# Designed miniproteins, single chains, continued (5): the designs that were tried, part 86

Each design is a single chain, and the fold is of that chain. pLDDT is the mean over its residues in the fold that is shown.

## One batch from the design tools (miniprotein)

Design m18987
Fold by ESMFold2-Fast:
Structure m18987 (fold): chain A 88 residues (1-88)
Amino acid sequence: DELVKALVDYVKEHGPNAIKDIPQGGGGERDVLDTVQDTINELGENVTTEQIIEALKPLKPRDSDGSATLNDPLPLKPIGYLIRLARK
């Protein structure tokens, strides 16, 4: 919840492409970050972690992991950067 709120606040301050501007390190995981950005832009302030996970479901094998989280499907480097950006 706090991470998603920080991402929403970041988009409000820096614009609807702010998450896409986060350094990715050249990996092929752009679609994941693009999906997160689009979900935040579509739902705005009311976006939840569950809605982001649901939006990412088509990118994951179905019923393969009962404990699926955003940390599992998302690349650690850009997510780590987002966490560092959100923390004081």
Scores: mean pLDDT 56

Design m18988
Fold by ESMFold2-Fast:
Structure m18988 (fold): chain A 100 residues (1-100)
Amino acid sequence: SMMDKILEAFEEAKRAALAALERAGVPAEERDYVAAVMDETGARIAKAKSVDEVVAVLREGGLRVAERLGEDHVAVRIYDAANRAFVLRVLELEEEAARA
């Protein structure tokens, strides 16, 4: 289903983000926090009824990371990059579905 592909895209973005956090030398406790926020975000995306709800859930996750770690923390930039990559992949999936 389209939702299964969207959730797969989110899991790929999460894996890339966690790998980037490890390469950046972010402590395990902080990486575990980001992973937990992303897991909760993915579960909420699975229940979303609209694109606006997906965007709201992504923004809430980003705010939680920034509140815990600080706006200037490298994890915030990595999280934002992962959200951007996810959104671009969702747009590609929508275009692929429209061409089918």
Scores: mean pLDDT 85

Design m18989
Fold by ESMFold2-Fast:
Structure m18989 (fold): chain A 67 residues (1-67)
Amino acid sequence: MREELERKIEELGKLAKASTLEQAEKLRAAIAELRDALVNLDQDDGKKLADEALRKAEEAKAEVEKA
């Protein structure tokens, strides 16, 4: 889980550098959720938050890549 979150943060970060300002803002929002999930992994809802953050990150990436 942690490794998967870190990999996704890196992936979206690289994509944001090559994106428009609007796309980068969307990707940064997803990265913020991934980072929040990463620091809360050991909390009661940590895994659930991580799964949701990963889903949202994949949605953001797909929208940016289609544009």
Scores: mean pLDDT 79

Design m18990
Fold by ESMFold2-Fast:
Structure m18990 (fold): chain A 92 residues (1-92)
Amino acid sequence: SEVTELELKALMFLIAAGSSLFVARSAIRKGNLELAQQELEAAERLLKEAERLLKELERLGAPQDVLDKLRAKIRELREELEEVRKELEKAQ
């Protein structure tokens, strides 16, 4: 179904965003601030794509448990992104 396809795409973007944040933190620890900035920007773009797909899923009337899981993961990764942003600012 269209709902299932969009859910899987949103999950893929969220996994990718988490991976970019992991690389960004690793880059900060190694002093590669340029890579950290690039990966932080990649995570921001991936989260925006996941948020766009969440809005589309809401419009299509996706099951509440699907919406709640995606909202929780988006919130978690947004909080992590802001922590990484602060770590990067302190390292500069």
Scores: mean pLDDT 91

Design m18991
Fold by ESMFold2-Fast:
Structure m18991 (fold): chain A 61 residues (1-61)
Amino acid sequence: GGVDAVRRSADDLRKQADDLYKQGDKLSTPKNKDKSQKLYDQAKKLYDGAKHLDDVADTLS
């Protein structure tokens, strides 16, 4: 059913967010602060999206 696809999408978004967060951490220097902050902001949006998809999957279950 569609639930499995939605849950898989949520997992994929979390993995993408984890990767972006790690990239942000590696670039977390005064020279790259704007770049690292942008990566953190993108990661947070992906985590929020994954949480939303989990909520959607729960309503479909």
Scores: mean pLDDT 83

Design m18992
Fold by ESMFold2-Fast:
Structure m18992 (fold): chain A 58 residues (1-58)
Amino acid sequence: MSKEQVQLQLLRLLYQIVHDTNLMIADNPSASPAMKAQQRADAARLDAQIRKLDQQIS
C-alpha cells in the first residue's frame, strides 16, 4: 500500500476508536441524558467521516 493509503487507514482507525468510545459513554447509565445525546450525535458525525474515508481507501 502507498504511504497515503496507510495514513488514511490509520486515520480511519483513530476515528473508529473515538466513535466507539463516544457510544460507550452514551450507554453509561451514570451519564446525564444531555451528555448521552451529545455523545450519540458526535458518534453519528464520526460514522459519516469513517464512511467517507472507506470510500477513499477502497
Scores: mean pLDDT 77

Design m18993
Fold by ESMFold2-Fast:
Parts: C-alpha cells; structure tokens; sequence
Structure m18993 (fold): chain A 75 residues (1-75)
C-alpha cells in the first residue's frame, strides 16, 4: 500500500506540473492515473484490519498531500 501511495503522489505531482505547463494531454493522462491509484489506495485502506499499518499508510498519505500542497503553491 505504501508503494501505491507514493505512485499516486508522483502521478498527482506530474498532473500539477503538466497543468501548469499548459500540456492538456499530459495533464489529463496523469490526472486519470492519480485518480485510479488513489481509488486503489482507498480500497486497500478499507480492507486493512491492522490498525498500525493503517496509521502508517495515513501518515504517508498526509506527507504526500503536504508535498503536493507545497508544489501547488509554488506553481
């Protein structure tokens, strides 16, 4: 799940960068990829019964969301 969270964050980052560059084709591609990866993360989180693993994944999501927020402000 942590690897998927990182992949989702990377796709979202590429989406933001492509949108800022005016590359509509790349933006649409990475937006869709990020949405699909975040949906997979959500499903895995719902299936995770280990509270510690769920908390670790939530921390990782928070870290990536913070990084994306900073990137969005810089663009």
Amino acid sequence: ILELIEEAGEAAKKYLEAEAAGDEEEAEKYKKKAEELWEKVRKLMEEEEDEEKREEALRKVGEIQKELGKLYEEL
Scores: mean pLDDT 74

Design m18994
Fold by ESMFold2-Fast:
Structure m18994 (fold): chain A 65 residues (1-65)
Amino acid sequence: MKAVGGGGGPRGEEAAQQNADKARKQGHEATAIPSGDDGLGASEAAEKGLKEGADLAGGVASGSS
């Protein structure tokens, strides 16, 4: 539990937040385009894509050492 984020580098956190912010902006723009009927579905799909994209990028960044 304490090791989860205990003493994590600020560089790592900053990079993760920057990536998440970028993906969030991209997802937000995508969900703004669809109609009201598709808005909810697109919003959910964008949220999944956002999480998957951020998770994938984070994994690659950690593995690519």
Scores: mean pLDDT 48

Design m18995
Fold by ESMFold2-Fast:
Structure m18995 (fold): chain A 100 residues (1-100)
Amino acid sequence: SVLEELRRIVEEFKKYIEKLQKAKTDEEINSILDEISRLVQRLQELLPKVDKSNPEHVELLREIAELLEKMADILEKKGLTPQAQAFRELAERLRAFIEE
């Protein structure tokens, strides 16, 4: 179900946030970002199936937007400004999608 897939995406983003916080090398960071990119693609493929009249779908998308901003903050602190900006833009697009 869409709900189960959204919940899985939330849990995987939480896992990647923890990995990003612990990452010390550019190689580790790039590996994690590659995994996140695949998860973002999966999220984008799921968005047309989201029911915005369902409060649980909307709540999970808001949580994902917050997690994307948290990842952006971590990346900015590590000096990865272009990557941080990309995640902030994705979070803003996700919120705009919800508000429609």
Scores: mean pLDDT 88

Design m18996
Fold by ESMFold2-Fast:
Structure m18996 (fold): chain A 95 residues (1-95)
Amino acid sequence: GPSPISEEEAKERLAAVEKERPAAVAAIEAALKAGEISEEAAEAMKEAIDYLVKIARLLAGEEAYVEEGGKLVKQTLEELKERYREAAAKAQALL
């Protein structure tokens, strides 16, 4: 089950993740341009970061959506955790 956290703590985590996301994405793109990682690895890493942001938003009481087949599909916490695990595992396998 999910770890119990307060709504205030969840909002602070969301703010931290949103603040750090541009730097994390920039670092991934810099590594790709330098030839240190593959395009597939860079995409998987960015996808994992996007799912972490969506998880933080859900925990803060917001809604989270993914785009599938040109439609916005509302996500549960468990669906986002699974998507994160898959993206993170894919990124790890490509490094």
Scores: mean pLDDT 81

Design m18997
Fold by ESMFold2-Fast:
Structure m18997 (fold): chain A 112 residues (1-112)
Amino acid sequence: VEEEIEKLYDEILKICEKLKKIVKETKSTNPKIHELLRELEEELGLLDIVRGIGKIEGRLDLDLEIKLLLRLVKLAKELCEELKKEYPEKKEELDKLLEELEKIEEKLKKLQ
């Protein structure tokens, strides 16, 4: 379970980095896109704190980690949808990221 969560965490981080690159490349001025990106970065920071505390205490709250990962997936999906509305030329790339996020979400739900 812990090894599977670590792999899903790494996959989510890669998708978040791709989304950050798309926002940077498009130079979007859409305040909704920037708000979603900020919320995504805040949730990533919170997850890093939770993971850090778990390592110090010698135990991980796996239920809390899964809930935070599910929240990150939800924010990343919302960011993809907003980017697709403003940049339809990125639709194919964003649809692939959405498919990967849906697969990750299903795997996380099975670990509960």
Scores: mean pLDDT 82

Design m18998
Fold by ESMFold2-Fast:
Structure m18998 (fold): chain A 82 residues (1-82)
Amino acid sequence: KEVIRKFLEKTGSKLSDEEIEGLHRLLEAVASKTNLTVEQILKALAAGLPVAEFILGEQGRILWDYVNGLISLEEALARLEA
């Protein structure tokens, strides 16, 4: 949604429309597992990897790797289910 686009503009991250849709799905999955809002998760990511890992643990690393193009959507979803 709109909050994801603002996050990407703020951080300078370069994602396609399909990758943005993938990020939305991942954020909803993490929100469901952590009881955090999508906005809270995006704030943690914007603060950097150490803060994301502190707040979200392994889920923070997974989201970070996806946003930086290091892993696919399928790999990120599989890791979140582990």
Scores: mean pLDDT 77

Design m18999
Fold by ESMFold2-Fast:
Structure m18999 (fold): chain A 55 residues (1-55)
Amino acid sequence: GKEEAAKAGKEGALEAGADERAAEAAGQMTSLMDPEGDKETAKKWGAKAGKALQE
């Protein structure tokens, strides 16, 4: 569900080097884009979003 996707997306963003704020935003974005996705896909999506949001 969306909560699992958000957590996986946040984790992926952190692994990609995003800070906690960007990772949280990436997780939320991942849950909106793919709330039913598997954990691996959510992590990859979160990593991309986290890097894009990182300043």
Scores: mean pLDDT 75

Design m19000
Fold by ESMFold2-Fast:
Structure m19000 (fold): chain A 89 residues (1-89)
Amino acid sequence: MLSEEELERLLREAEERLAEAERNRDEDMRLAGRLGLAYLYLLQGNIREAANLLNETFGLDKEEVEKLSIEERIELIEEKLLELRRERA
């Protein structure tokens, strides 16, 4: 899994690439930049921001995006619950 430091660096690089694409009005690069940010947000556990970017970028139906977000959120909650149980033991 990516470290927090590596994830922060990737987020900064993705933000820089998106900004460059917006300055150059490169629609393909802008699309790629938003995709990269959405995936990094999912890795970070920021499901809402990832869902919003996917909806804005691809015009995906909100229900389909919400289904994905719900499943990922449940998995994250379960992982955190297991961590808490280990700390209490």
Scores: mean pLDDT 62

Design m19001
Fold by ESMFold2-Fast:
Structure m19001 (fold): chain A 83 residues (1-83)
Amino acid sequence: SVEEEAEEFLKKLTEQIKKDIEENKDNPIVVESLKKSEKDAKETYKELLEQKVSERELAIKLTSVSITYTGDFFDGLLEEKKK
């Protein structure tokens, strides 16, 4: 089902975020950004599933969540390198 696929995607995204946190544990800026991304991703997915959005809207929002996570990670890395 679409809900099962969305849940599996969230699980994989969350696992990736946790791995990135572990690999960057010595960088508090990156860790804090990734923890916020994890919380935001979980809250966004829960809301989308409860609203039963269209497949197109789900795809757009899934892409948006992935872009936000990637951006937060990249921003954290850039900020650390500027120091």
Scores: mean pLDDT 75

Design m19002
Fold by ESMFold2-Fast:
Structure m19002 (fold): chain A 72 residues (1-72)
Amino acid sequence: MSQRQRLSALRREALELASSMPELSPEQKAILQEIGRLLEQAERDPARADELLARASELLKQLKTMAEQQRA
C-alpha cells in the first residue's frame, strides 16, 4: 500500500471512530488529536511518513480498543 493510501485509510478510520463516539473522554480526545498531528506531519514530510504513519496506526488501535470497551 502506498503512503498516500495508508494516510487516507488511517484518516478515514479515525474520523469514523470519532463519529461513533459521541462522548470522548479527555484521554481519548488527546489520542485523537495526536493521531491528527502525526497524519498532518506525514503529509508535509514524505521522508518521515512511514515512521509517522506507523505511530498513528498504533494510537488508532489503542483508541479502537478504548471505544469498544466504552460501548460494551
Scores: mean pLDDT 78

Design m19003
Fold by ESMFold2-Fast:
Structure m19003 (fold): chain A 85 residues (1-85)
Amino acid sequence: MNLLSEEEKKEMAEYFKEKVDEALVELIEKAIKEKKLSDEEREELHKKLEDIYKDFMEELKKNPNMTKEEYKELVDKMAEKIKEI
């Protein structure tokens, strides 16, 4: 059941993209500076990102009545986890 309007969903999708893109840029810049771009290192990075995204999706599924602000807080937590990789 969708408690959120389509406009709110678009705003949330844009917020997700913006925060994730910023965190991924920081992560990629760190990897480039450390010269850790082997196939094995890229696969490990991808797996860590998948685990973070999975945790995000699990939280989202547990809270079907999540507000826009709660969603943004969840996105912020995910972005911080990405930066800590």
Scores: mean pLDDT 77

Design m19004
Fold by ESMFold2-Fast:
Structure m19004 (fold): chain A 74 residues (1-74)
Amino acid sequence: MSPVEEVRARLEAARAAYEAGRISDDEFLAVLQELLDRALAETDPAERAAIGELLLEAWQWFVERRREEEERRA
């Protein structure tokens, strides 16, 4: 499996677990940090860029979930 495929699979698993309530906000952020560290170690610029895009999408999804919760409480 390529680095980008591994990151995609890990993010899919993490999102599913988060949506199911199986992992916390902190645990989801820990997954993003782990994958960011992997991206920074990647020597192929194209793979690094692809991983960065996947991480940005996952981060934006997470921020949107948090924003929705804050708006419901406000």
Scores: mean pLDDT 79

Design m19005
Fold by ESMFold2-Fast:
Structure m19005 (fold): chain A 65 residues (1-65)
Amino acid sequence: SAAEEKRREALRLFREGRWEEATELLVELAQQGHHKVVGEALREMAKVDPEKAREAERAVVRAVL
């Protein structure tokens, strides 16, 4: 699905250290209602860099409130 493609792209960008671009994709997914996909992506990101994953999570929460 398009949501799964965006999830894979966000994880790729995050692993490359492109955290801002990865976070922007997660915000788009969350605004579109793909909360489970975002949660799964954040869990995988936390295995790579827990501090940057926490920052991305805060950005997503701010964008959907």
Scores: mean pLDDT 87

Design m19006
Fold by ESMFold2-Fast:
Structure m19006 (fold): chain A 87 residues (1-87)
Amino acid sequence: MLTEEEIEKIAKVALDAIESDKRLSAEQKRAALAAVELWRKEALENPEMTAEEALEKLRRLLTAAGVPEDVIEEIVRKVEEVLKELK
């Protein structure tokens, strides 16, 4: 189960990665930021969600927001690195 602190750290890493990405248009960045905020809300409302389920949900929301697959994989990789440090 993800803690509230872990959810907030994941959201921050994803938001920072989106804002600093040079491949995303301004419209894609807005959609991606909204997707991360929706993910944060859903993760906080489902405290029984596993880390794997939460990461899969993040991937799906970013895909729905029109974020390219290569950018999604880089964001997820950065999030997985943060989760590894929170053990």
Scores: mean pLDDT 81

Design m19007
Fold by ESMFold2-Fast:
Order: C-alpha cells, then structure tokens, then sequence
Structure m19007 (fold): chain A 87 residues (1-87)
C-alpha cells in the first residue's frame, strides 16, 4: 500500500524518478503529478489511478527538495527495483 511506504523507500523511488526526469531534460521542480503518473505507468506500475496519483504527489514532494547534484548522480534502477516489490 502507498500509505505504508517507509520514508527510506520513498526517498529511493523519488531519486529514481527525479534522476529520470533530469536526464530527459524535464524541469523536475515544476513537473506535474500527471507527468510522474505517466512515467510510473510506463515502468509497469500496476496500481489504481488514485494510488498512482497519491504516490506521484509524495514522490514530487521529495524530488522538489533534492539538489541538482543528487539527481545527476542518482541511479534510476534502484528505485525502479523498489517499485516492483510494492506490486
């Protein structure tokens, strides 16, 4: 459940999403909830639309607080692996 995710797991997932957005040249500080939802769907996230929106909001809250250096050096694969374990 999205509501039961630890802060540590959310941070790893946010690093993966943030790094992917940064590498695609998307302004991660201004990225919409819908942009993150669409990205999670492409990764094969098998959650309801409501759960994806809630997860995307929590991810963006963390991503917006991250530095450019953190995002440039982050490995998207680590957070994607965490996402697969939530399904």
Amino acid sequence: SVSELSEEVLKKLAEAVGAALFQLGINYREASVQTVVDYLRRLGANFSDQELEELAKRILEIVRKMSVEELASADPGVGIAALKKLQ
Scores: mean pLDDT 74

Design m19008
Fold by ESMFold2-Fast:
Structure m19008 (fold): chain A 75 residues (1-75)
Amino acid sequence: SELEELRRRVEAAKTVEELAEVVVEIARLMGEEVDKQEVLDAMTEAMRVDKVSIDELKEGILKQIEAVEKYLAAL
């Protein structure tokens, strides 16, 4: 499934750019258009200012995927 593929991509990601690509795909599934560069800039800022790690970003995105899965299952 699309969501299983996205989870795999999050787990395999080595860079913030790869995580930003997944966030763009999640937004697309929700009917939203987001700019990859704006997502990447926001993630980079969180890492710089709030000292968020790549592992913490992954955890956040995986929780977002779980929320989307529950939302789509309710439709």
Scores: mean pLDDT 85

Design m19009
Fold by ESMFold2-Fast:
Parts: structure tokens; sequence; C-alpha cells
Structure m19009 (fold): chain A 81 residues (1-81)
């Protein structure tokens, strides 16, 4: 389903961010990564809890999550450069 695909994208994003955090030595950058990871986990939990979404809303959530993952990966790579 679109929601299951969205959750999978969020799981991959969290795993990627955790790898970046593990390699990081700057405590300020680690703190920023921790905040990003926490936000993604909260969004994933909210998405998992919502049983009221229409089929169209589920497709929009998946599309938004794809854009979010691309955007955050770019921002994190810039932060780590």
Amino acid sequence: SPLEEAREILDELIAWLEEKRAAETDPEVKAQLDRIIAGIREYKAALEADTSLSEEQRRRARAWVRLLAEHLKREVEEMLA
C-alpha cells in the first residue's frame, strides 16, 4: 500500500541518518541529527496510527515522504560537508 511504502522510505531514511550520526564526532552536528531522527520517528508513528486516510491522502503521503527523504538527505550531506 502507499502507506506501507511511505513507512519503508521513512525506515530507510532513519537508518541512513543513524549511520551518519554514528560516524559524526561534532557534538552540535550529532545533536542536530538526533533532532532530525526524532522528528522522522514521530512522523512515522503518526502515519502508522492514522487509519482514517483516504486512498488519495495515502498516495499524497507517499509522494510527500519521497520528497522529504530527498530534501533531508541533501541538507544532511551539506551539513556534513
Scores: mean pLDDT 85

Design m19010
Fold by ESMFold2-Fast:
Structure m19010 (fold): chain A 58 residues (1-58)
Amino acid sequence: MSLQEVLDEHREELDAAAKVSFHALIDTVVRLMRENGMSPEEMLQAIRLVMEEYEKRQ
């Protein structure tokens, strides 16, 4: 499964975490990437994508 597919499949979990806090959102992204065997580089990319999306919503 690609990085983007993992994020898309867990969109509801990510949106729920974002409503709690930015910290919860990042923790959820890291957990999902680790559970799906993503490299540290892919985890950083996922965090960056999610951060950019969340910053635009503030």
Scores: mean pLDDT 78

Design m19011
Fold by ESMFold2-Fast:
Structure m19011 (fold): chain A 90 residues (1-90)
Amino acid sequence: MQSGSARVTAPRAGTVITVKVVDGSTPVEVSVFDERGNLVAKKVLKKGETLKVTAPRAGTYVVSGTPVGPGWATIEATAGDQSATTTATA
């Protein structure tokens, strides 16, 4: 399995980070980490599903996706005007 990761910056506490599975053949386990590596949120998402996470602090957040089964998923993370996309494969 290969995890994909994307980085987005929250300019302040309370910034909503939106994580969406834009395409894929398998559900993906999405994990959101703060800049210290602390897990902020975790959820299994299917194609078209969205996870919204409120940033507890300003800083850089890492959105990681790990496929739950064989296949792939493309994940888009958005915070304010920033967006980043990554693809995870298994």
Scores: mean pLDDT 81

Design m19012
Fold by ESMFold2-Fast:
Structure m19012 (fold): chain A 96 residues (1-96)
Amino acid sequence: SQVLQLIQQAGRYAGEGLRYAKRGDWEGAARYLEKAADLLLQAAKLSNPDASKYLKKAAEKVREAARYARRGDLEGMLKKLREAEDYVGKAVQALL
């Protein structure tokens, strides 16, 4: 589905953001995380209400991760990405 493709693209951008953060490119990391959040919000618009709710929460957590990235806080960034991953999992279950 288009929703699952957008979620997969968001995951790829989040992974790229993490790679940039690990190399010390915190601004690059934040830009990729913002792209991931935008894709999750696009997926939310195309989803049923339950999946949409979880995708919006996931996007919020990814944006929080981007804020931690801009501060050079890898631990804070990773914590927010884990929270986002949990919400994405709930969204995918709501799509089944």
Scores: mean pLDDT 92

Design m19013
Fold by ESMFold2-Fast:
Structure m19013 (fold): chain A 87 residues (1-87)
Amino acid sequence: MRKIKIKKKELFTQTVNGKERKVYLVEAEDLETGKKVKMYLIEERDADGGETRFGVSVAEDPSKLTPEQIKIAEEAGKIFLEEAEKR
């Protein structure tokens, strides 16, 4: 697996239709190549403290991403999903 460094910054929190949604700006960096990709991480939780759901998307124009940056984004997405599974 590639060694990915993740920097996460909270952008905002919203409550919509009984769900609390937190959106983070994520910078994922491949430590071997130094290449970076920007992503949004969306964390959605029921307002009554129930189920938590996670979504990820790239923050950059997908048509401008190199294949290497796409792989970095996929690996960062896996890290967030694995952390969600442990909670």
Scores: mean pLDDT 72

Design m19014
Fold by ESMFold2-Fast:
Structure m19014 (fold): chain A 75 residues (1-75)
Amino acid sequence: MYSQYSQDQLNQSIRGLRAAARDFRRSGRTQQSDQVMQLVDRAQQAIRNGDIDTASRYIDRAIQIVRDTGDQLPV
């Protein structure tokens, strides 16, 4: 599997994605901010349900949006 996130990596990605979404909103990239936040919220729901595979899929999608938008993922 190409998506092998540990719980720690997922939590770190979520923090970075939330920061990126906030930054996008400040920069007027509201659609990208909303898409990232929606995916992060879905990923956190999946984590709470023990569905790490689904969570990693949402995180991968959110990371792709951040990369396409800014070519950077804040830590």
Scores: mean pLDDT 75

Design m19015
Fold by ESMFold2-Fast:
Structure m19015 (fold): chain A 70 residues (1-70)
Amino acid sequence: MEKKEKLLSKATSPEEKQAAIDIYNKIEELVKQGKSKFEIYSEISKIFAYHPSISPELRLEIVKIADELL
């Protein structure tokens, strides 16, 4: 929960907050499924490609949280 709160603090627009929530939930789900670090980062990269409006700061925070959840 604390990691999700940190991520949401970096999102300023409603679109960024929704993207952050969706990405966080996807990472948690992949971790629970026992997916490798490579598979998780691959899925994050796909999400960034579909959401070009996500700020570089939010992208960096997402990657940091994914690494911490592994």
Scores: mean pLDDT 75

Design m19016
Fold by ESMFold2-Fast:
Structure m19016 (fold): chain A 59 residues (1-59)
Amino acid sequence: TPVDPEKLAVLERIRELARSGTATVAEVRELAEAMGLTLSDEELEFVARALATNKPHES
């Protein structure tokens, strides 16, 4: 399936934010919207799941 380069860039950024464990779904949505991209329900669910799964672990 063809992937939009701009959408791919946003997803990469989202993944980096999720890795930090400090980002929220609302912040991710705001970032995508600021770039003029509308995330689908599927994309939002993926983000929410990734954030919920990435719990802060011991340093």
Scores: mean pLDDT 67

Design m19017
Fold by ESMFold2-Fast:
Structure m19017 (fold): chain A 69 residues (1-69)
Amino acid sequence: MSLEEVAERAREVALTSPDAASAAVAWETYKAVESGIARDAEAAEKAVRHAEAGDYRAASQWARIASQA
């Protein structure tokens, strides 16, 4: 996915996730992509996919990696 597609999906997960921790990671990923802090599209995509699956720990790790690129 492109960073634009990742941001859109992250926002959707943040608004629809029943798990508050996963929603929070998705929202932070969305903000990081929109602000240009997260520049690694592959890592950001992995963060969103893990958040969507409810794996907030893996999501948080990948969100961190996306912001280090």
Scores: mean pLDDT 83

Design m19018
Fold by ESMFold2-Fast:
Structure m19018 (fold): chain A 72 residues (1-72)
Amino acid sequence: PKLVPSKVVVEPLTPEKKNQSVAVAFGKEKSVVTVYFGSSGKTKSGYVSHEDAELALKAHEEGKTAVLEEVP
């Protein structure tokens, strides 16, 4: 998976993303968030802030979708 600087955006759960799962590896300066899309078999990973990593986990636990967006 390609690791790029990213931010987490929380969206309402869609049928295509119903089977997503989220894995987080907390690093010293940045965390890595990996989103697995079971329906499409795709995986997306990005470097995010600790706050965004926590946001992704919270969104997943609340039944929402966490989306990774590249930042410049």
Scores: mean pLDDT 66

Design m19019
Fold by ESMFold2-Fast:
Order: sequence, then C-alpha cells, then structure tokens
Structure m19019 (fold): chain A 84 residues (1-84)
Amino acid sequence: MTVEDAVRFFAEEAGLDPEEVLRLAKELYENHTPAELQALYAELQARLEAALAAGDAEEVRRYLTEIAALLVAQLMRALEEEKK
C-alpha cells in the first residue's frame, strides 16, 4: 500500500473526485507553509474525531473533505522531494 493509494481512497470516501481533491490540495500547498499544514492536520483530525463521537454526519463529511485535501498537499511535497 502506498501513501498515494491511501490518499486516493480517502478522497473517494469523502465523496469527491480525486481530481477535485488534488486541485484543492494545490491551493493549500501554495498558500500554506509546511508547519501550517502540519498544525491544520492535527486540528482537523481532532475535530473529525469529535464529530464522529457526536454522530454529526455533516461535520464528519466537511472535515473528511478538508483532511483529504490536506493529505494530498503533503503528498505533493513528498513527490517533489522524491524527484530529487
């Protein structure tokens, strides 16, 4: 299993086309530093767990979408590093 496979699966689980998640991820990558992306990731995971515990399907879907895009942004950085 690759990180790419996991990200693709996560995007599909969020109910989005992987292409749409990649586009949003590019915007996150361009507008946020790596440290900001890491902090946002931790915050969104905590929010997702709280929403799951509350049984709030709308909040769960929202945070899954945001986390999927954030994971792809981080993956884009890893792919750039791999090319070196």
Scores: mean pLDDT 72

Design m19020
Fold by ESMFold2-Fast:
Structure m19020 (fold): chain A 57 residues (1-57)
Amino acid sequence: SPEDEAWRRIEAATAGLRFTDEERIRFVKIASEHWDDPQALADAVEAFVAELRARRA
């Protein structure tokens, strides 16, 4: 289903990641803003993770 696909995307995007306290707070805020829309949550999580990886690179 689209929901199962969205959760798989979130799992893949966050696999192996460790968050700082500030990053965890940001992640929780993103999750709370998109609780009722798994696709929007997956898109937001992927964007957040891409931003974190870009800062590391």
Scores: mean pLDDT 79

Design m19021
Fold by ESMFold2-Fast:
Structure m19021 (fold): chain A 82 residues (1-82)
Amino acid sequence: MISLEEALAALAKQEAVIQPLIDEAVETQTPEDLRRTIEALRDFVKKLKEMKKKASTEETKEILSKVIKLLEAEIERLEKLL
């Protein structure tokens, strides 16, 4: 079972990997950088969905669900820029 603290720590680690890719894609605006960022975000969403399945509390599940929805909306927004 994943605790809220473990989930937040994992989110922070993924954010540290994803944020530089988002920053690069926004700066360059190349289709290649956008596609790479979208793929990384999709992988992150997949990991969050697995964490949600293993979450021990409803509060952790609710937080993860909200983050997943925000990331899926961001993926859709970036896909429209391709």
Scores: mean pLDDT 74

Design m19022
Fold by ESMFold2-Fast:
Structure m19022 (fold): chain A 92 residues (1-92)
Amino acid sequence: SMEEILELLEEAVKRFLEVEEDEKVRQGALNGLETVKKLFEEGDYEAAYTYARILLHEMIEYAKSKGMEELAEWLERVRREIDALWAEMRAA
C-alpha cells in the first residue's frame, strides 16, 4: 500500500538523520520527505512514489560518497521493498 511505502520512507529518512550531522543535508532530506507526504495527502500516488525514489537515490548516493556502506546497503534494500510494494499496487 502507499501507506506502507510512506512508513518505509519515513524510517529511511529517520535512520539517515541519525548519522548525518550536516544541517543543509539533513534539511534537504526532511524537505524531500515533506514533498512526498504532501503528494500522498493530495492523492497523487504516482508523483509521491516518483519523488520517494528520487529522495532514496539521493540518500544512497550521498551515503556511498561518505563511505557509509552499511547505511547505503540498507537504503538500497528499502528502495527494493518500496519498488515491490509499488509493483503490487500497479498490478491490482
Scores: mean pLDDT 88

